# Designed miniproteins, single chains, continued (3): the designs that were tried, part 22

Each design is a single chain, and the fold is of that chain. pLDDT is the mean over its residues in the fold that is shown.

## One batch from the design tools (miniprotein)

Design m8739
Fold by ESMFold2-Fast:
Structure m8739 (fold): chain A 79 residues (1-79)
Amino acid sequence: TEELIEALKSKDPETVIKAIEELEANPELVDEEAIRALLEASKSKDKRVADKAQEALTRLAAESEEIAKMIQRVSRELA
């Protein structure tokens, strides 16, 4: 949802982490915009946020081949 994407882009680390946890709990909400936001969070200067986002990307990729392919495609486009 748009609210979840906004939370992922928050400057508050706790808000970002909570949004990441919501995506992990609801993989059906993961689209290309959510993946872009997660990839940006995975490069955060805050290690807690970066680690949580990297963990979420790994879990989501393991859960869904479609999400894994979206992560690979978006990551390549952002490079």
Scores: mean pLDDT 81

Design m8740
Fold by ESMFold2-Fast:
Structure m8740 (fold): chain A 91 residues (1-91)
Amino acid sequence: DGVEVRRAKAGPYEATLTVNADGEAVIVVTRDGEVVAGLVGRLTGDVLEGRLGVAPGAEEAFERALAALGYEIASREPVGPGEYRVVLRRK
């Protein structure tokens, strides 16, 4: 079982990063148990590429949660309302 789980807090927000042995990655950000943002992607070295869904008003919270997990947004491309193609980098 090659699954790694990392958790972090940013104010009232909790972030969980799950990565399997094949580099498949999922980030979930919750507030008071409700999902406010989610990312599904792939981790290759220090780079995580994926699709991000974010609830209205949760964009700053997601960025703070990423920073707490040790990542930063390298690029963000809108693909729909509240949905982005993102490239994250380990800081």
Scores: mean pLDDT 83

Design m8741
Fold by ESMFold2-Fast:
Structure m8741 (fold): chain A 74 residues (1-74)
Amino acid sequence: MDTPEQIIAHYVALFRHELRELAKTLSEEEVRREAERALGEIRKALQDEGLSEEQIAAALRRMEAVFEEVLAAA
């Protein structure tokens, strides 16, 4: 069974990969809008995985940091 940290790390890696692919074809503003939409979907996925509200909030903050990382590299 995966730990909450392993589940979070998996979604963070997936989010980073998807945003990098989107950044190849979309503007920064469009990537931002898609990231906000994806964060909503990930919140639901993490709830389905059984994570607590505190763990989900921490995961979403980490994903927002990944978004800034991807934009800084683009």
Scores: mean pLDDT 81

Design m8742
Fold by ESMFold2-Fast:
Structure m8742 (fold): chain A 74 residues (1-74)
Amino acid sequence: KAEQLRKEAMEAFDKALNEGLKEGIDVALEKARQVAKDYRDKLKAEGYNALGSATEALAIKRAEDIVEEARKKE
């Protein structure tokens, strides 16, 4: 189900961001972008082309927000 894929992607996304932030902001952004791309490709492979593209855009925005909050705490 699309909901299950979205949940898995959000969990992988949060994990990638949190682990990346331990190494640095630049590393967190690169890992988050890779997860967003993988999630997009997985959704498109399952036939959810529009949802995949929208999810990538939302994921990138989420990563930017989290990185901005982390940057303020430096």
Scores: mean pLDDT 72

Design m8743
Fold by ESMFold2-Fast:
Structure m8743 (fold): chain A 59 residues (1-59)
Amino acid sequence: QLEKDYQQGQLAGQQLADQARQLGEQDPSLRASMEQALQLVQDALRALQAEYEAAKAAE
């Protein structure tokens, strides 16, 4: 369960990052917003990894 949830979270994060990158490239007016979105996604994925490692260690 934990591993499956972690993998699903990583996949969702990757999809969001890909979409944000594409939108920023296609619309220059959205570039700054998409750069912020990419940073938030990267921070969220980092937090997800830390939570996964902590949960794994607690088991």
Scores: mean pLDDT 79

Design m8744
Fold by ESMFold2-Fast:
Structure m8744 (fold): chain A 94 residues (1-94)
Amino acid sequence: MAEEAYKLGKKGLEYGQKGAEKAKERGDYKGEVGAGTAAAMGGMVASIAKKSGFADEKLYKSAKGAYEGGKKAYEYAEKGDGEKAYEAGMEGSG
């Protein structure tokens, strides 16, 4: 579980960062904030999982949420839908 939580959190960080960059390129500050929030959550969960060597169900769910939210935020940012990018990113952070 810890390795899986780390990998999911890392992917959430990566997708959230890409989404924030795409939103920024479009001048969409809301999408940038949402995607950036998912990225921050993903990075935090990945750090906890790696440093502790442990992930309970809560940490795993947070990692999965950050990954799914970050990925959706990136997809919506690419489509120019900043409002949905914001919503997806914020949902991914809990």
Scores: mean pLDDT 82

Design m8745
Fold by ESMFold2-Fast:
Structure m8745 (fold): chain A 88 residues (1-88)
Amino acid sequence: EEKLERIRRRAEEAHRLGVQSDKLREEANKLYEEAKKLREQGKTDPSLKEQADKVEEQAKKIFEESDRLHAEADRLEGEIVRELSELG
């Protein structure tokens, strides 16, 4: 009864975290591509190289947040699997 509802809520939360993580991963990838473009242009303009470094650092932070959300989703999924196994 209550235990199945808790498992369902954790499954919904794990799914939500996974979706949020995927969106952040896409944002980070777009920033990495922008950093590549700026870095290529930075071969002739040092200010663009500095801008590329900043964009890459921003992408890295977003990527780290994405990885954190993925790890939390994985933990919740592990708990769900364990609890379902115990329900036999």
Scores: mean pLDDT 84

Design m8746
Fold by ESMFold2-Fast:
Structure m8746 (fold): chain A 83 residues (1-83)
Amino acid sequence: KRLDKAVEYALKVVEAALDQITDPEAIIETVRRVFDELLRLGVPLDKLREFAEKVISLAEQKRPEIVDEVRRVADEYLARAEA
């Protein structure tokens, strides 16, 4: 399905940012941009929640120093999707 592919692509973008970008702020901006795009595409809350958990897990594995900031961004977008 188109939305499932969008979520898969979004996850690959975040993983590449965590692997390749050294600046924590630039990684956080990439995460925000990806969440904004998924929200605008109308990805349902349950899929957005699963995406958020996967992004947090990737950050814990690759860049633990930014996990708290990634979690705050995820919480922000999940709250907006619930409204």
Scores: mean pLDDT 84

Design m8747
Fold by ESMFold2-Fast:
Structure m8747 (fold): chain A 75 residues (1-75)
Amino acid sequence: MKLKEIEELAKRLVELDPSLADLANQLVEYAKKSTEKQQENIINTLKRAIELVEAGDVEAARALLQATVDYLKQQ
């Protein structure tokens, strides 16, 4: 149930920094129409973004989320 894990990770990220809500919600939307492999990539991206926000690097987290959204738009 990778979609549920993605939704829970996105919720956690938004709780840490609400300014990331739009990008996190876009990743959840793409996850619904993604393959299992792409869902795994989204999980890894959200986990890394959470680590970056907890480390105080919100700008790096935003850039990572944006790059992942842009990649998924092109697929």
Scores: mean pLDDT 86

Design m8748
Fold by ESMFold2-Fast:
Structure m8748 (fold): chain A 56 residues (1-56)
Amino acid sequence: SDLDARTRAISRDLGLPASQWQAAIDFVRGWQRGFRMKLDDKQIRSLVETWYQGSL
């Protein structure tokens, strides 16, 4: 999906290891399904950074 492609590109841009890209995609997809929101790239980036750094 478009969301998956954007999340993967953002994860790569943030320097996440390739082994973590699918987990980041799954996290963002779960968040989007729960809240039924359209996410822009800034929101995706914030979610991936928060998830990876373990801060909620």
Scores: mean pLDDT 79

Design m8749
Fold by ESMFold2-Fast:
Structure m8749 (fold): chain A 91 residues (1-91)
Amino acid sequence: AMAKIREASALVKEAGKILEEARTEENVEKAVELLLEAAKKMREAGRPHFAISMEGAAKALKALTTSEEEAQKIGERALAEAEPYAEKARE
């Protein structure tokens, strides 16, 4: 579990480093791939909430290269889908 969490952390750090250098379409695509791999490792480590967060970030980054409006819609949908789960967690 800890080894997969460290691997996921390293992938997220690498994605951030790439985006800090330049937010080109090519760098965004590489960052998206790294975030999706990190999400996979987080699921394998039993951390699905972090996996969902990383997948959401990857989708938002990909959408930003196409349309800010599309990125906004993805964010709004994620919030709407999270609301029932938050309510159920309080039960």
Scores: mean pLDDT 70

Design m8750
Fold by ESMFold2-Fast:
Structure m8750 (fold): chain A 64 residues (1-64)
Amino acid sequence: GPFREKMAELAKKYAAELAEYIKKLFGETPEVKIEVTDDSVKLTIKTKHLNLEITVDLAAVKAG
């Protein structure tokens, strides 16, 4: 739905910005993966030195 689409778009935007900072910091290109489900958005950023996972629980947000 529109809320999920908006969250996915924001996640992609913030992932790109964070990946740029990580690339500058570590000098290597991070692998960025975004997984969108009905109930969550999961962002994964990986380099040789870093494995970062962020999950947004959309079901909890929808519940109010």
Scores: mean pLDDT 75

Design m8751
Fold by ESMFold2-Fast:
Structure m8751 (fold): chain A 76 residues (1-76)
Amino acid sequence: AREFEEEIKKKILEIAKESLTKEKPPNPEEEEISEALGKELGLEGLYISEEGLKKIKELLKELEEKRLELGKEKLA
């Protein structure tokens, strides 16, 4: 369970590093994700590109769906 979360987090950080840009995302949700990842990477004034944010959002959705499935197993 935690191992999957760790793998997804590592993939997100790799995508973020490859997709760095100085242009601020126009969408507030994308800005929030970009800012959080920038802080984890120790980067000042850098954001994540639109393409990178798309990939990161897909990975975050997979993580959330897996958490939901694991929660259901404990309630059944």
Scores: mean pLDDT 70

Design m8752
Fold by ESMFold2-Fast:
Parts: C-alpha cells; structure tokens; sequence
Structure m8752 (fold): chain A 57 residues (1-57)
C-alpha cells in the first residue's frame, strides 16, 4: 500500500481525481480506496492520511 499516502495527499490538496487515479494505480480495493480518499478530503497531514488509510484496510 505504498500509494496510499500519495492518493491521500492528492485528495487533501482538493484533487479528488488525482487521488482516485493514484488509488486505482495502487490496486486498492474499495475499502482501502475509500479510506485513502476520505483521509485526503479531510485535509489530514501525510502521516495522518497514511495512518487513516492503513486503519481502513
């Protein structure tokens, strides 16, 4: 799940499209993808976003 932090960071920047594309490239299943996008959209830091995505997986 190396791409989780990247997807979450893109979402945090308000770029939901980039976040979704990174999650798709990373091969995330729906649960992990949802966690990454939600963490990003919530404006979390990189560390917080990665932690939230890992927790959602």
Amino acid sequence: MEHYAEAARAGAAGDGRAAAELAEKGGFNSQGTMGAVVAGQSGLSDEEAARAAARAS
Scores: mean pLDDT 57

Design m8753
Fold by ESMFold2-Fast:
Structure m8753 (fold): chain A 61 residues (1-61)
Amino acid sequence: MSIEEKKEKFLEGFKKLLESMPDWSKEQHLRAGEFLVSQMKDLSEEEKKELIEEIRKIVEE
């Protein structure tokens, strides 16, 4: 799986996670997303930062 495919799959999963926890605050959603990104061992630090920025945009929608 390419890095782009991994990012896409992650964001799809994260959106489903948000739907399953609608009572959580934006801060709780962001922290959950940051934790999940930290577990992605095959991403560089820069790629993780990019994913966190995308997560932030999704949460702040």
Scores: mean pLDDT 78

Design m8754
Fold by ESMFold2-Fast:
Structure m8754 (fold): chain A 76 residues (1-76)
Amino acid sequence: GLEKARDAARAWFAARELGLSRAQAAALLHTELGLSPEVAERLAGAESLDELARILAETFGISFGAARRIVEEVAA
């Protein structure tokens, strides 16, 4: 749902701010949010805000527009 997508977006931005590798970011998403390793790796591999929003929409069953708004709110 929307709250899980928001938590995942926050974790993605935190990993980037800390300079974590893709593998470290995936481990963080798996451990802290309980995402499967496959989902965590897909999210950790997002290299743009649009790619992040797309993966969040697919992962959490929300619209791309809702995911994009979450990404923009968290990035602000």
Scores: mean pLDDT 85

Design m8755
Fold by ESMFold2-Fast:
Structure m8755 (fold): chain A 80 residues (1-80)
Amino acid sequence: SERQRRLVELIEKVVFDKEKAEEALEWIKENLTPEDLPGAIIALAVEVSLAKKRNETVHPQVDELYELLNEMEKKLEAEL
């Protein structure tokens, strides 16, 4: 879907685009739904793995995105 493509593009920006990472993370924080969570976790894992293979330093917004996804996962588990 277009939403799914947009989410992957934003996660890529959080990992690789230092200048746009904060803006991309803010959009994700405001717009991420529970249905997006599995795809977001996979996309982040893929992009972080690529960054490590390229010997690129991950920036703080990546850690913030991990915390966001983890918090959302815990909230969903508590509601189940």
Scores: mean pLDDT 79

Design m8756
Fold by ESMFold2-Fast:
Structure m8756 (fold): chain A 72 residues (1-72)
Amino acid sequence: MAEKARGIVEGTVELLRSAGLEEEAEEIEKIGEKLVEALEKNQDASLEEQEKAVEPYAKEADELIEEALEKI
C-alpha cells in the first residue's frame, strides 16, 4: 500500500514539474511524504484504520492538485 501510494505521489509530482508548476510539485511532494509515512506507521493496522490515518493528507493533496490544475 505505502509503496503504491509513493509511486502515485512521485508520478503526480513529475507531471506538475513537467507543466512548469515547480512550487505546487514541492507542496504535493511534501504532503505525499506525510501520507506515505502515515501508511507505513499503520501498515499492521486494518485497512479501515489505514484509510482514517491518511484521510486528512489525501484530502489536502486532492485540494492542492485541484488548485494546480486550475493554473494549467
Scores: mean pLDDT 76

Design m8757
Fold by ESMFold2-Fast:
Structure m8757 (fold): chain A 88 residues (1-88)
Amino acid sequence: MSEELRRQEAKTRLQKINDIAEEIKKEIPSLSDEEARALAMVILNVEETFGKEKAEELRKQIIEALKNNDTEKLDSLVTEAVREVLKA
C-alpha cells in the first residue's frame, strides 16, 4: 500500500478513536478524556486485529465494568486485550 493511503488510514483511526471515546463518555460522564481515549484505542486495536464482533463484545464489557465500578474486571479486560493484540 502507498504511504499516502496509510496516512489517510491513520487519520481515520484517530477519528474512530475519538468517536468511541465520546460514546464511552456519554455512558460514563465521570471518565476523563484521556481514559476514554485510551480505552477507545484498545477497542479499535482489537477491531483491527480480531474483527468488529470481538471489539464490540470488549466495548460492552468495558462499559459494564465502568458502570459497576469494577476496576479489577476493567484492568483484566484491558490487559488481556492488549496482550492478545501484541501476540498477533
Scores: mean pLDDT 79

Design m8758
Fold by ESMFold2-Fast:
Structure m8758 (fold): chain A 94 residues (1-94)
Amino acid sequence: SAEEELKRVYEGALAALEEALAAFEAGQISHRELVGLAVRAIEEILKVETDEERKKWLEEQKERLLEAMAADDAEAVRELVRELIAYLREQIEK
């Protein structure tokens, strides 16, 4: 069903982001690569998300990640990815 597909996409995005953040914290990937992975995760969710409030939040988070990347602000990228992970966990548990 569409609801089961949406949940699977959120769960997959969450798992990918947790792995990407861990790789970044271990110094294995750059903050630019972390933004690329996070933006990709957001775009995959946006393909299946129909809730306008969740779509708006995800689009705004994507913009903030791209702005932090343009500013070369690795700490802002880290915090925005943590915020994204927390948000995805909250949506899955609803």
Scores: mean pLDDT 89

Design m8759
Fold by ESMFold2-Fast:
Structure m8759 (fold): chain A 103 residues (1-103)
Amino acid sequence: MKTPEELERDNKAAEEVRKKIKEIDSMTEEQLKAKLRELGYPDEVVDSLTKEELKAALYLHLASEAAFRGEDRAVAIVNEYLRKHPEAARKAAEKLTLYPPPP
């Protein structure tokens, strides 16, 4: 069972993830592509993604970051969103796995 301090941190992380999801959902295709290029993905990969796949790629990054920090509630929120777009999430993960960002 989490301590009150751990629950407060987890709740804050969940709120931050919800804000990031809303930001990503409101982004234009060009803004989504710019974010993936900022993360180090090549233009060929970024330009091959649909708008839905671009959003899914950024959600996968949010889930990965939250998981690394042990933010279980934030991970659950992102995964709930990804479940609503399973085909886009699958295709984004496939394309990004073939072309990892440079170290």
Scores: mean pLDDT 77

Design m8760
Fold by ESMFold2-Fast:
Structure m8760 (fold): chain A 90 residues (1-90)
Amino acid sequence: MEEFKELAKKGAEIAREELAKATNPLEKEVLEAAAKLFEALAKGDFEKAKEYLKEFEKKAKELAASHPEGDLAALKAVVARAKELIEKLA
């Protein structure tokens, strides 16, 4: 599962880097949830990863509704891939 671990590591790095640049409070919450998701995946904690994925999706919907100009395309792509891997392994 080196590919899974690599995806999780890259996702966490992207989320933390974007979190450091974020100024919008809702964007920070979305990025924090994404970082926790990928950190859980890197640890092999799939139960917590599923919880953080739900938090990310909820917060991302709230951000999109309130701030339609918010661009998280790269992060959303990595999260989508992580979700597919969780579904295949669960």
Scores: mean pLDDT 71

Design m8761
Fold by ESMFold2-Fast:
Structure m8761 (fold): chain A 68 residues (1-68)
Amino acid sequence: MSRDSIITAIRSLGRVSNPQGRQLLDQARSSIQNGDYDTAVQLLRQAAQVDPRLRDTLLSMADAISSM
């Protein structure tokens, strides 16, 4: 999965996330843009904990990023 695809996916998820999850997703996107994938993975896992509706999607994305 490309970096741009991941950034686009995070942006889309942020639009439907709760406010706490959205803040974590905005931080995860910034971490990816800075090349800090470890921080992005941690932030996506935190977002999954605060927004259970998106949990499986966010954990799958974190796993994909951890393989980059």
Scores: mean pLDDT 81

Design m8762
Fold by ESMFold2-Fast:
Structure m8762 (fold): chain A 63 residues (1-63)
Amino acid sequence: MVDDSEAARQALKDRAAAALKRHGPDGLVSADQLLPGVLALIDAVDRTIKKSKEEKEKKKKEE
């Protein structure tokens, strides 16, 4: 839902700001290149786990 998207975006902003303060621009640049891909991968895995869990419960009832 939209609310989760906003929360994730806020967390990403906070993390980027913290990384910039701690590691400087070089650290942020490295993270920025990989971060969108890592976030998409985490989201895909989370969705797959949730779907798999739901499917397992449904399958056991219908078998």
Scores: mean pLDDT 60

Design m8763
Fold by ESMFold2-Fast:
Structure m8763 (fold): chain A 85 residues (1-85)
Amino acid sequence: SLRDQYISQAQGLIQEVDALIDEAERNGLSQDLIDRLRAVKEELEALLKDIQNGKLSDKEAMKRLILAESALTLTRMRMTIELRS
């Protein structure tokens, strides 16, 4: 179902954030970056819960997934800059 696809996508994004937190910690990156990654994870976990509880229409779930993926992309870009510095 579309809901199962959204759940899978949200879980995948959470796994990506966990991997990025681990990498940031291994490379001694800024606390501000680590805090931002944790904030993105909290937003994704809230989204996953709302999807699982059937609180969102397909349109709203897709919109929130796009916004969460965008936030993660921006945080990954910041991380790349810190890693190269």
Scores: mean pLDDT 87

Design m8764
Fold by ESMFold2-Fast:
Structure m8764 (fold): chain A 63 residues (1-63)
Amino acid sequence: PLLSVDDVGTLTVTLTGNVEAAKAVAASSSGRTLTREQALAAMQAAGVSREQAEAVLDRVAPV
């Protein structure tokens, strides 16, 4: 599903312990919505594992 702007904001705040992942997500959104897969790809590109990225997304934007 698509992440809202609020979900992207919450995700960025949740990733404060990983500045590179937070920056990657913010850069990918540019104030727009992201797909869940785009958010996962951005976090993984910044060095977050897929399992860790999925866990963060499940807390921020559960379906």
Scores: mean pLDDT 70

Design m8765
Fold by ESMFold2-Fast:
Order: structure tokens, then C-alpha cells, then sequence
Structure m8765 (fold): chain A 68 residues (1-68)
């Protein structure tokens, strides 16, 4: 049962992987800034709760830290 949080995380993970494949020169800070912008957009459009936003940000940040 994929939640909105799980769906957002999967979308952002795919975007991060695609971005790093195209631009492996990006710093960790630049990748995290991109992820934060997407999280902010999804939070507004999908009306995510503060708890859901925190969960997405936590999971995405951990994932980026494993890749970079």
C-alpha cells in the first residue's frame, strides 16, 4: 500500500539518479538543494502534512548521502 510519502520518495529518488547520471559533477549540497525544491513543490501541490514532508525529506537526505 504505497503512501503519498512512499510515492514522493520514489519519484525524487528516480530524479536524483537521473540527474547524477547526466551531471556527476554536482555536489552533495547542489543535489540536496534540488531535492528540497521538489519536496517543497510536492508539499504544496499534494497538500502533504508537516509530518509527511519531514518523512520525505529525511528519507531522501539519507538516500543522497548514500549516493554522494
Amino acid sequence: MPSLVEQAVEMIKALVESTLAMRPDLSREQVLALADRIIAYLAREERLSPEEVAEVRRTVTAYVDELV
Scores: mean pLDDT 79

Design m8766
Fold by ESMFold2-Fast:
Order: sequence, then C-alpha cells, then structure tokens
Structure m8766 (fold): chain A 80 residues (1-80)
Amino acid sequence: MTPEERLAELRARVDPANAEAQAALREGEELLRELEKEIERAREEGDEKKATQLEIFRRMHVIALSAELAVLERQAAKAA
C-alpha cells in the first residue's frame, strides 16, 4: 500500500465528527504533499539517495499519523 492509499484509507475510517482527528488528517495531507514535491525535485536533480530517504520518511510519516489518529479517537471516546 502506498502512503497516498493509506492516507485515503485513514480518511475513510476516521470519524468525520472528530475535529482533532480531521485536523490531523489535513496536516498529514499537507506534509505528504510537500514531501512529494521534494521527492520529485530530488529525482529531477538525479539525487536518488535523497529521493529514497524522502520516500522512507513519507512512509514513516503515514505510520506516525495512523498512530496519532488512534490516540485522538481514543481520547474522544474517553471524553464522551
């Protein structure tokens, strides 16, 4: 699964009424967009090492976002 596919899956699963989780998703989308631009730039410059490192970072970011969303959903459930 690509980071983009995983982000789309998270958007579909996260409660739309959870404002904190929805905000985290928007921030995650913005960071992924910036990482994609940096990856494209590295590839255009022929810096395959940098492009590979950024792809790993992008993958780690989606994993971290998934964990953050799980915490936010748990906190919302506890507050209710």
Scores: mean pLDDT 78

Design m8767
Fold by ESMFold2-Fast:
Order: structure tokens, then C-alpha cells, then sequence
Structure m8767 (fold): chain A 75 residues (1-75)
């Protein structure tokens, strides 16, 4: 993935309502709300690392906490 492709994907994710992304993942893939949010966070971190060439590594516990915080902010 190029930096330009990563920037376009990041912009699209940032412009899309988190609630709509979570709902789509839950309905299409049968994920729980927590699992859907974790997947979104992982994709955001991946795109960020490509754009800024900096690795942001989160543990499983940190990913779950970040996902929970993201959900709480959308409510």
C-alpha cells in the first residue's frame, strides 16, 4: 500500500461515522461491538504507521481499552 492510498483510506475512515462502521461489521461479519471496534482501531493504526512511518504497537489489552474508549466517545 502506498502512502497516498493509506491517506485516502484514513480520510475515509475519519469521515465515516464510527457507529455506521461498527454496525456494518456487526451485521456483515457477525462480530460483537467490541470486536468490530478493535478491528477499526487496528486498521487506523496500520494506516497511521504507513503514512507517518512510525510503528504504534498496542498490546491486546491496550487495543481492547482503545476500542472501549472509541465506543464511549461515539455514544
Amino acid sequence: MTVEEAEEKLTKLMETKLEDLVKELMEREGLTKEEAVIRIVEELLKLHSIIYKSEVKLTEEELKEAGKTLVERSE
Scores: mean pLDDT 69

Design m8768
Fold by ESMFold2-Fast:
Structure m8768 (fold): chain A 71 residues (1-71)
Amino acid sequence: SEEEKQLERAVKAIERAAKLYNEGKITLEHLKNVVLNLKEEGFSDEVLEKAIDRVKYLTEEQKEELKNILK
């Protein structure tokens, strides 16, 4: 479905940024901006929250912090 394709795209984009953050290559603010840019591109808050929950390289605290910027 289109929703599943959007979810996969969001997971890939956020996980790429999360990996760079974990490697010390970007700041947490840059990681937050990746999520906000996806929202601006038309990804729904529901899709982004589900994507954040699936991504690797992030702690549960970091995932909650990213989800909170969508509110």
Scores: mean pLDDT 86

Design m8769
Fold by ESMFold2-Fast:
Structure m8769 (fold): chain A 56 residues (1-56)
Amino acid sequence: LSVGEAMERAAELGRELAADPNKRVTDVVVTPESITIHYEVTEDGVTTEESVTIPR
């Protein structure tokens, strides 16, 4: 993926996460190789940390 495509995918995922009341973005890590979005998911009163990695 080009840098632009990776950034667009990260922005799209960020919007989807922001639209979900059970999810909250906690961190975004950008490296030369990837963009990793860290977020919290709350289900049945339990909060877990999840992540999605987009290659560049």
Scores: mean pLDDT 75

Design m8770
Fold by ESMFold2-Fast:
Structure m8770 (fold): chain A 80 residues (1-80)
Amino acid sequence: HMSVEEIAERVVALLRAGASPEQLTAFVVDLAREEGWSGPELAELFRVVGEAQARIAAGMPDEEVLRWLKERLEEIRRRS
C-alpha cells in the first residue's frame, strides 16, 4: 500500500503533532493489518515508533529521524 517513505513521513508527522498513545496505537495496528504483519513485526513496529519519539524528544532533526525510520521499516518489510 504505502511506500516506506510515506509511512516514515506519516509517523514523524503524528509524533510532531503530539499524537496520543491511543492515536499512535491505532496507526500502528492499522499499518500492520494493511501490510499483513504478524505479532513479531507488530511488536517491532511499536518499538521503532517509540524509538522515533525518543529521538525527536532528544532533538534529532526530522531528516535524520526519517532516514533512520526508513531503514528500520525496510528491515521489517524484508523480514516479513
Scores: mean pLDDT 84

Design m8771
Fold by ESMFold2-Fast:
Structure m8771 (fold): chain A 77 residues (1-77)
Amino acid sequence: MTPMEKLILRVLEVLREHAGEDLSQRQIAELLGVSPAAVSAALRRMEELGIVGEPRDVEEALALVERARRELERLRE
């Protein structure tokens, strides 16, 4: 797993745990201990993978995490 793939998974886990919260890229970066630029790059990569929007509740967050994990598994195979 590349550093970018790890970062995408960590960002998705944060979004799942904070579902319904309006988290900025800076807040996500603080929670993960990475730079805001790294979070921005991960969010852009997620968009390129067809992951749409931000979770607004727990169900949306779980669906987003499952979709992203599936897409990352596809890239590994």
Scores: mean pLDDT 68

Design m8772
Fold by ESMFold2-Fast:
Structure m8772 (fold): chain A 58 residues (1-58)
Amino acid sequence: ASAEIQAKAAELKALETRGILAAIAGDEATAQRYADQSRALMAGLSEEERAAVSALLR
């Protein structure tokens, strides 16, 4: 994958991790904010870029 796709995958992983930690801590508002940010980032990607990022995250 390109450096740009790798950077986006890293950003999504960071947002996912922060969201999970917030949810475990009971901070639903913070968890929702990180989920919304992840969705917005993914929505800005093409279908092929989204697939490439998803492949890097598994």
Scores: mean pLDDT 80

Design m8773
Fold by ESMFold2-Fast:
Structure m8773 (fold): chain A 99 residues (1-99)
Amino acid sequence: HMDEELKKKMEELAEATKPLVENISKEELLELIEKVSKEIIKNKKFEPPSLEELEKAKEEVEKLKDAPAEEQLENMSEVVVIALAMYLGRQVLKELQAE
């Protein structure tokens, strides 16, 4: 149910999370994604992010990209974690298709 503008902004945000993916261990990233996913499923409170929330999340990533991994893990919003999960999922799919 995403329009083309929301889809494009989500893709831009996902790509912007690359420095976070490279700086944080894969084990910690997977634990964070699992935690956020469980909270979304349990609470049934997931609504698609607005364009304003996506812009704010992009600013958050810009502030966090130079921070220590511990600070990045503590300060990522749910929207940023979802975007990061999208980035990782796309990289895994590309790798599987290339084999």
Scores: mean pLDDT 76

Design m8774
Fold by ESMFold2-Fast:
Structure m8774 (fold): chain A 100 residues (1-100)
Amino acid sequence: SLDDLLEEIIEELEEFAEKEESEEVKKMLREYVRTLRELQADPSVSDLELIGRTKALLLEIASKVVSDKRVPEELKKEILEFISKVLERLDELEAELRAA
């Protein structure tokens, strides 16, 4: 389910990039998608490290989006709500992996 969750994150971030009119914000979101794909493809990255790095990237996106006046308020709300839900799911997966 970690791979499924990562694919969901990537697809949703790409959809947010498509909805964004600012080329700078669109580029930023696509750069994060690229970074996530590179992390997922790296066989040296453990599942726990992948979760940790994904959480860090999502928090960075949230920080940049919350203060960016180029992001429409409705899209900003959608992005932040999505990130909040995904962070909760990543925390649940991290707890399961640490319990194993």
Scores: mean pLDDT 85

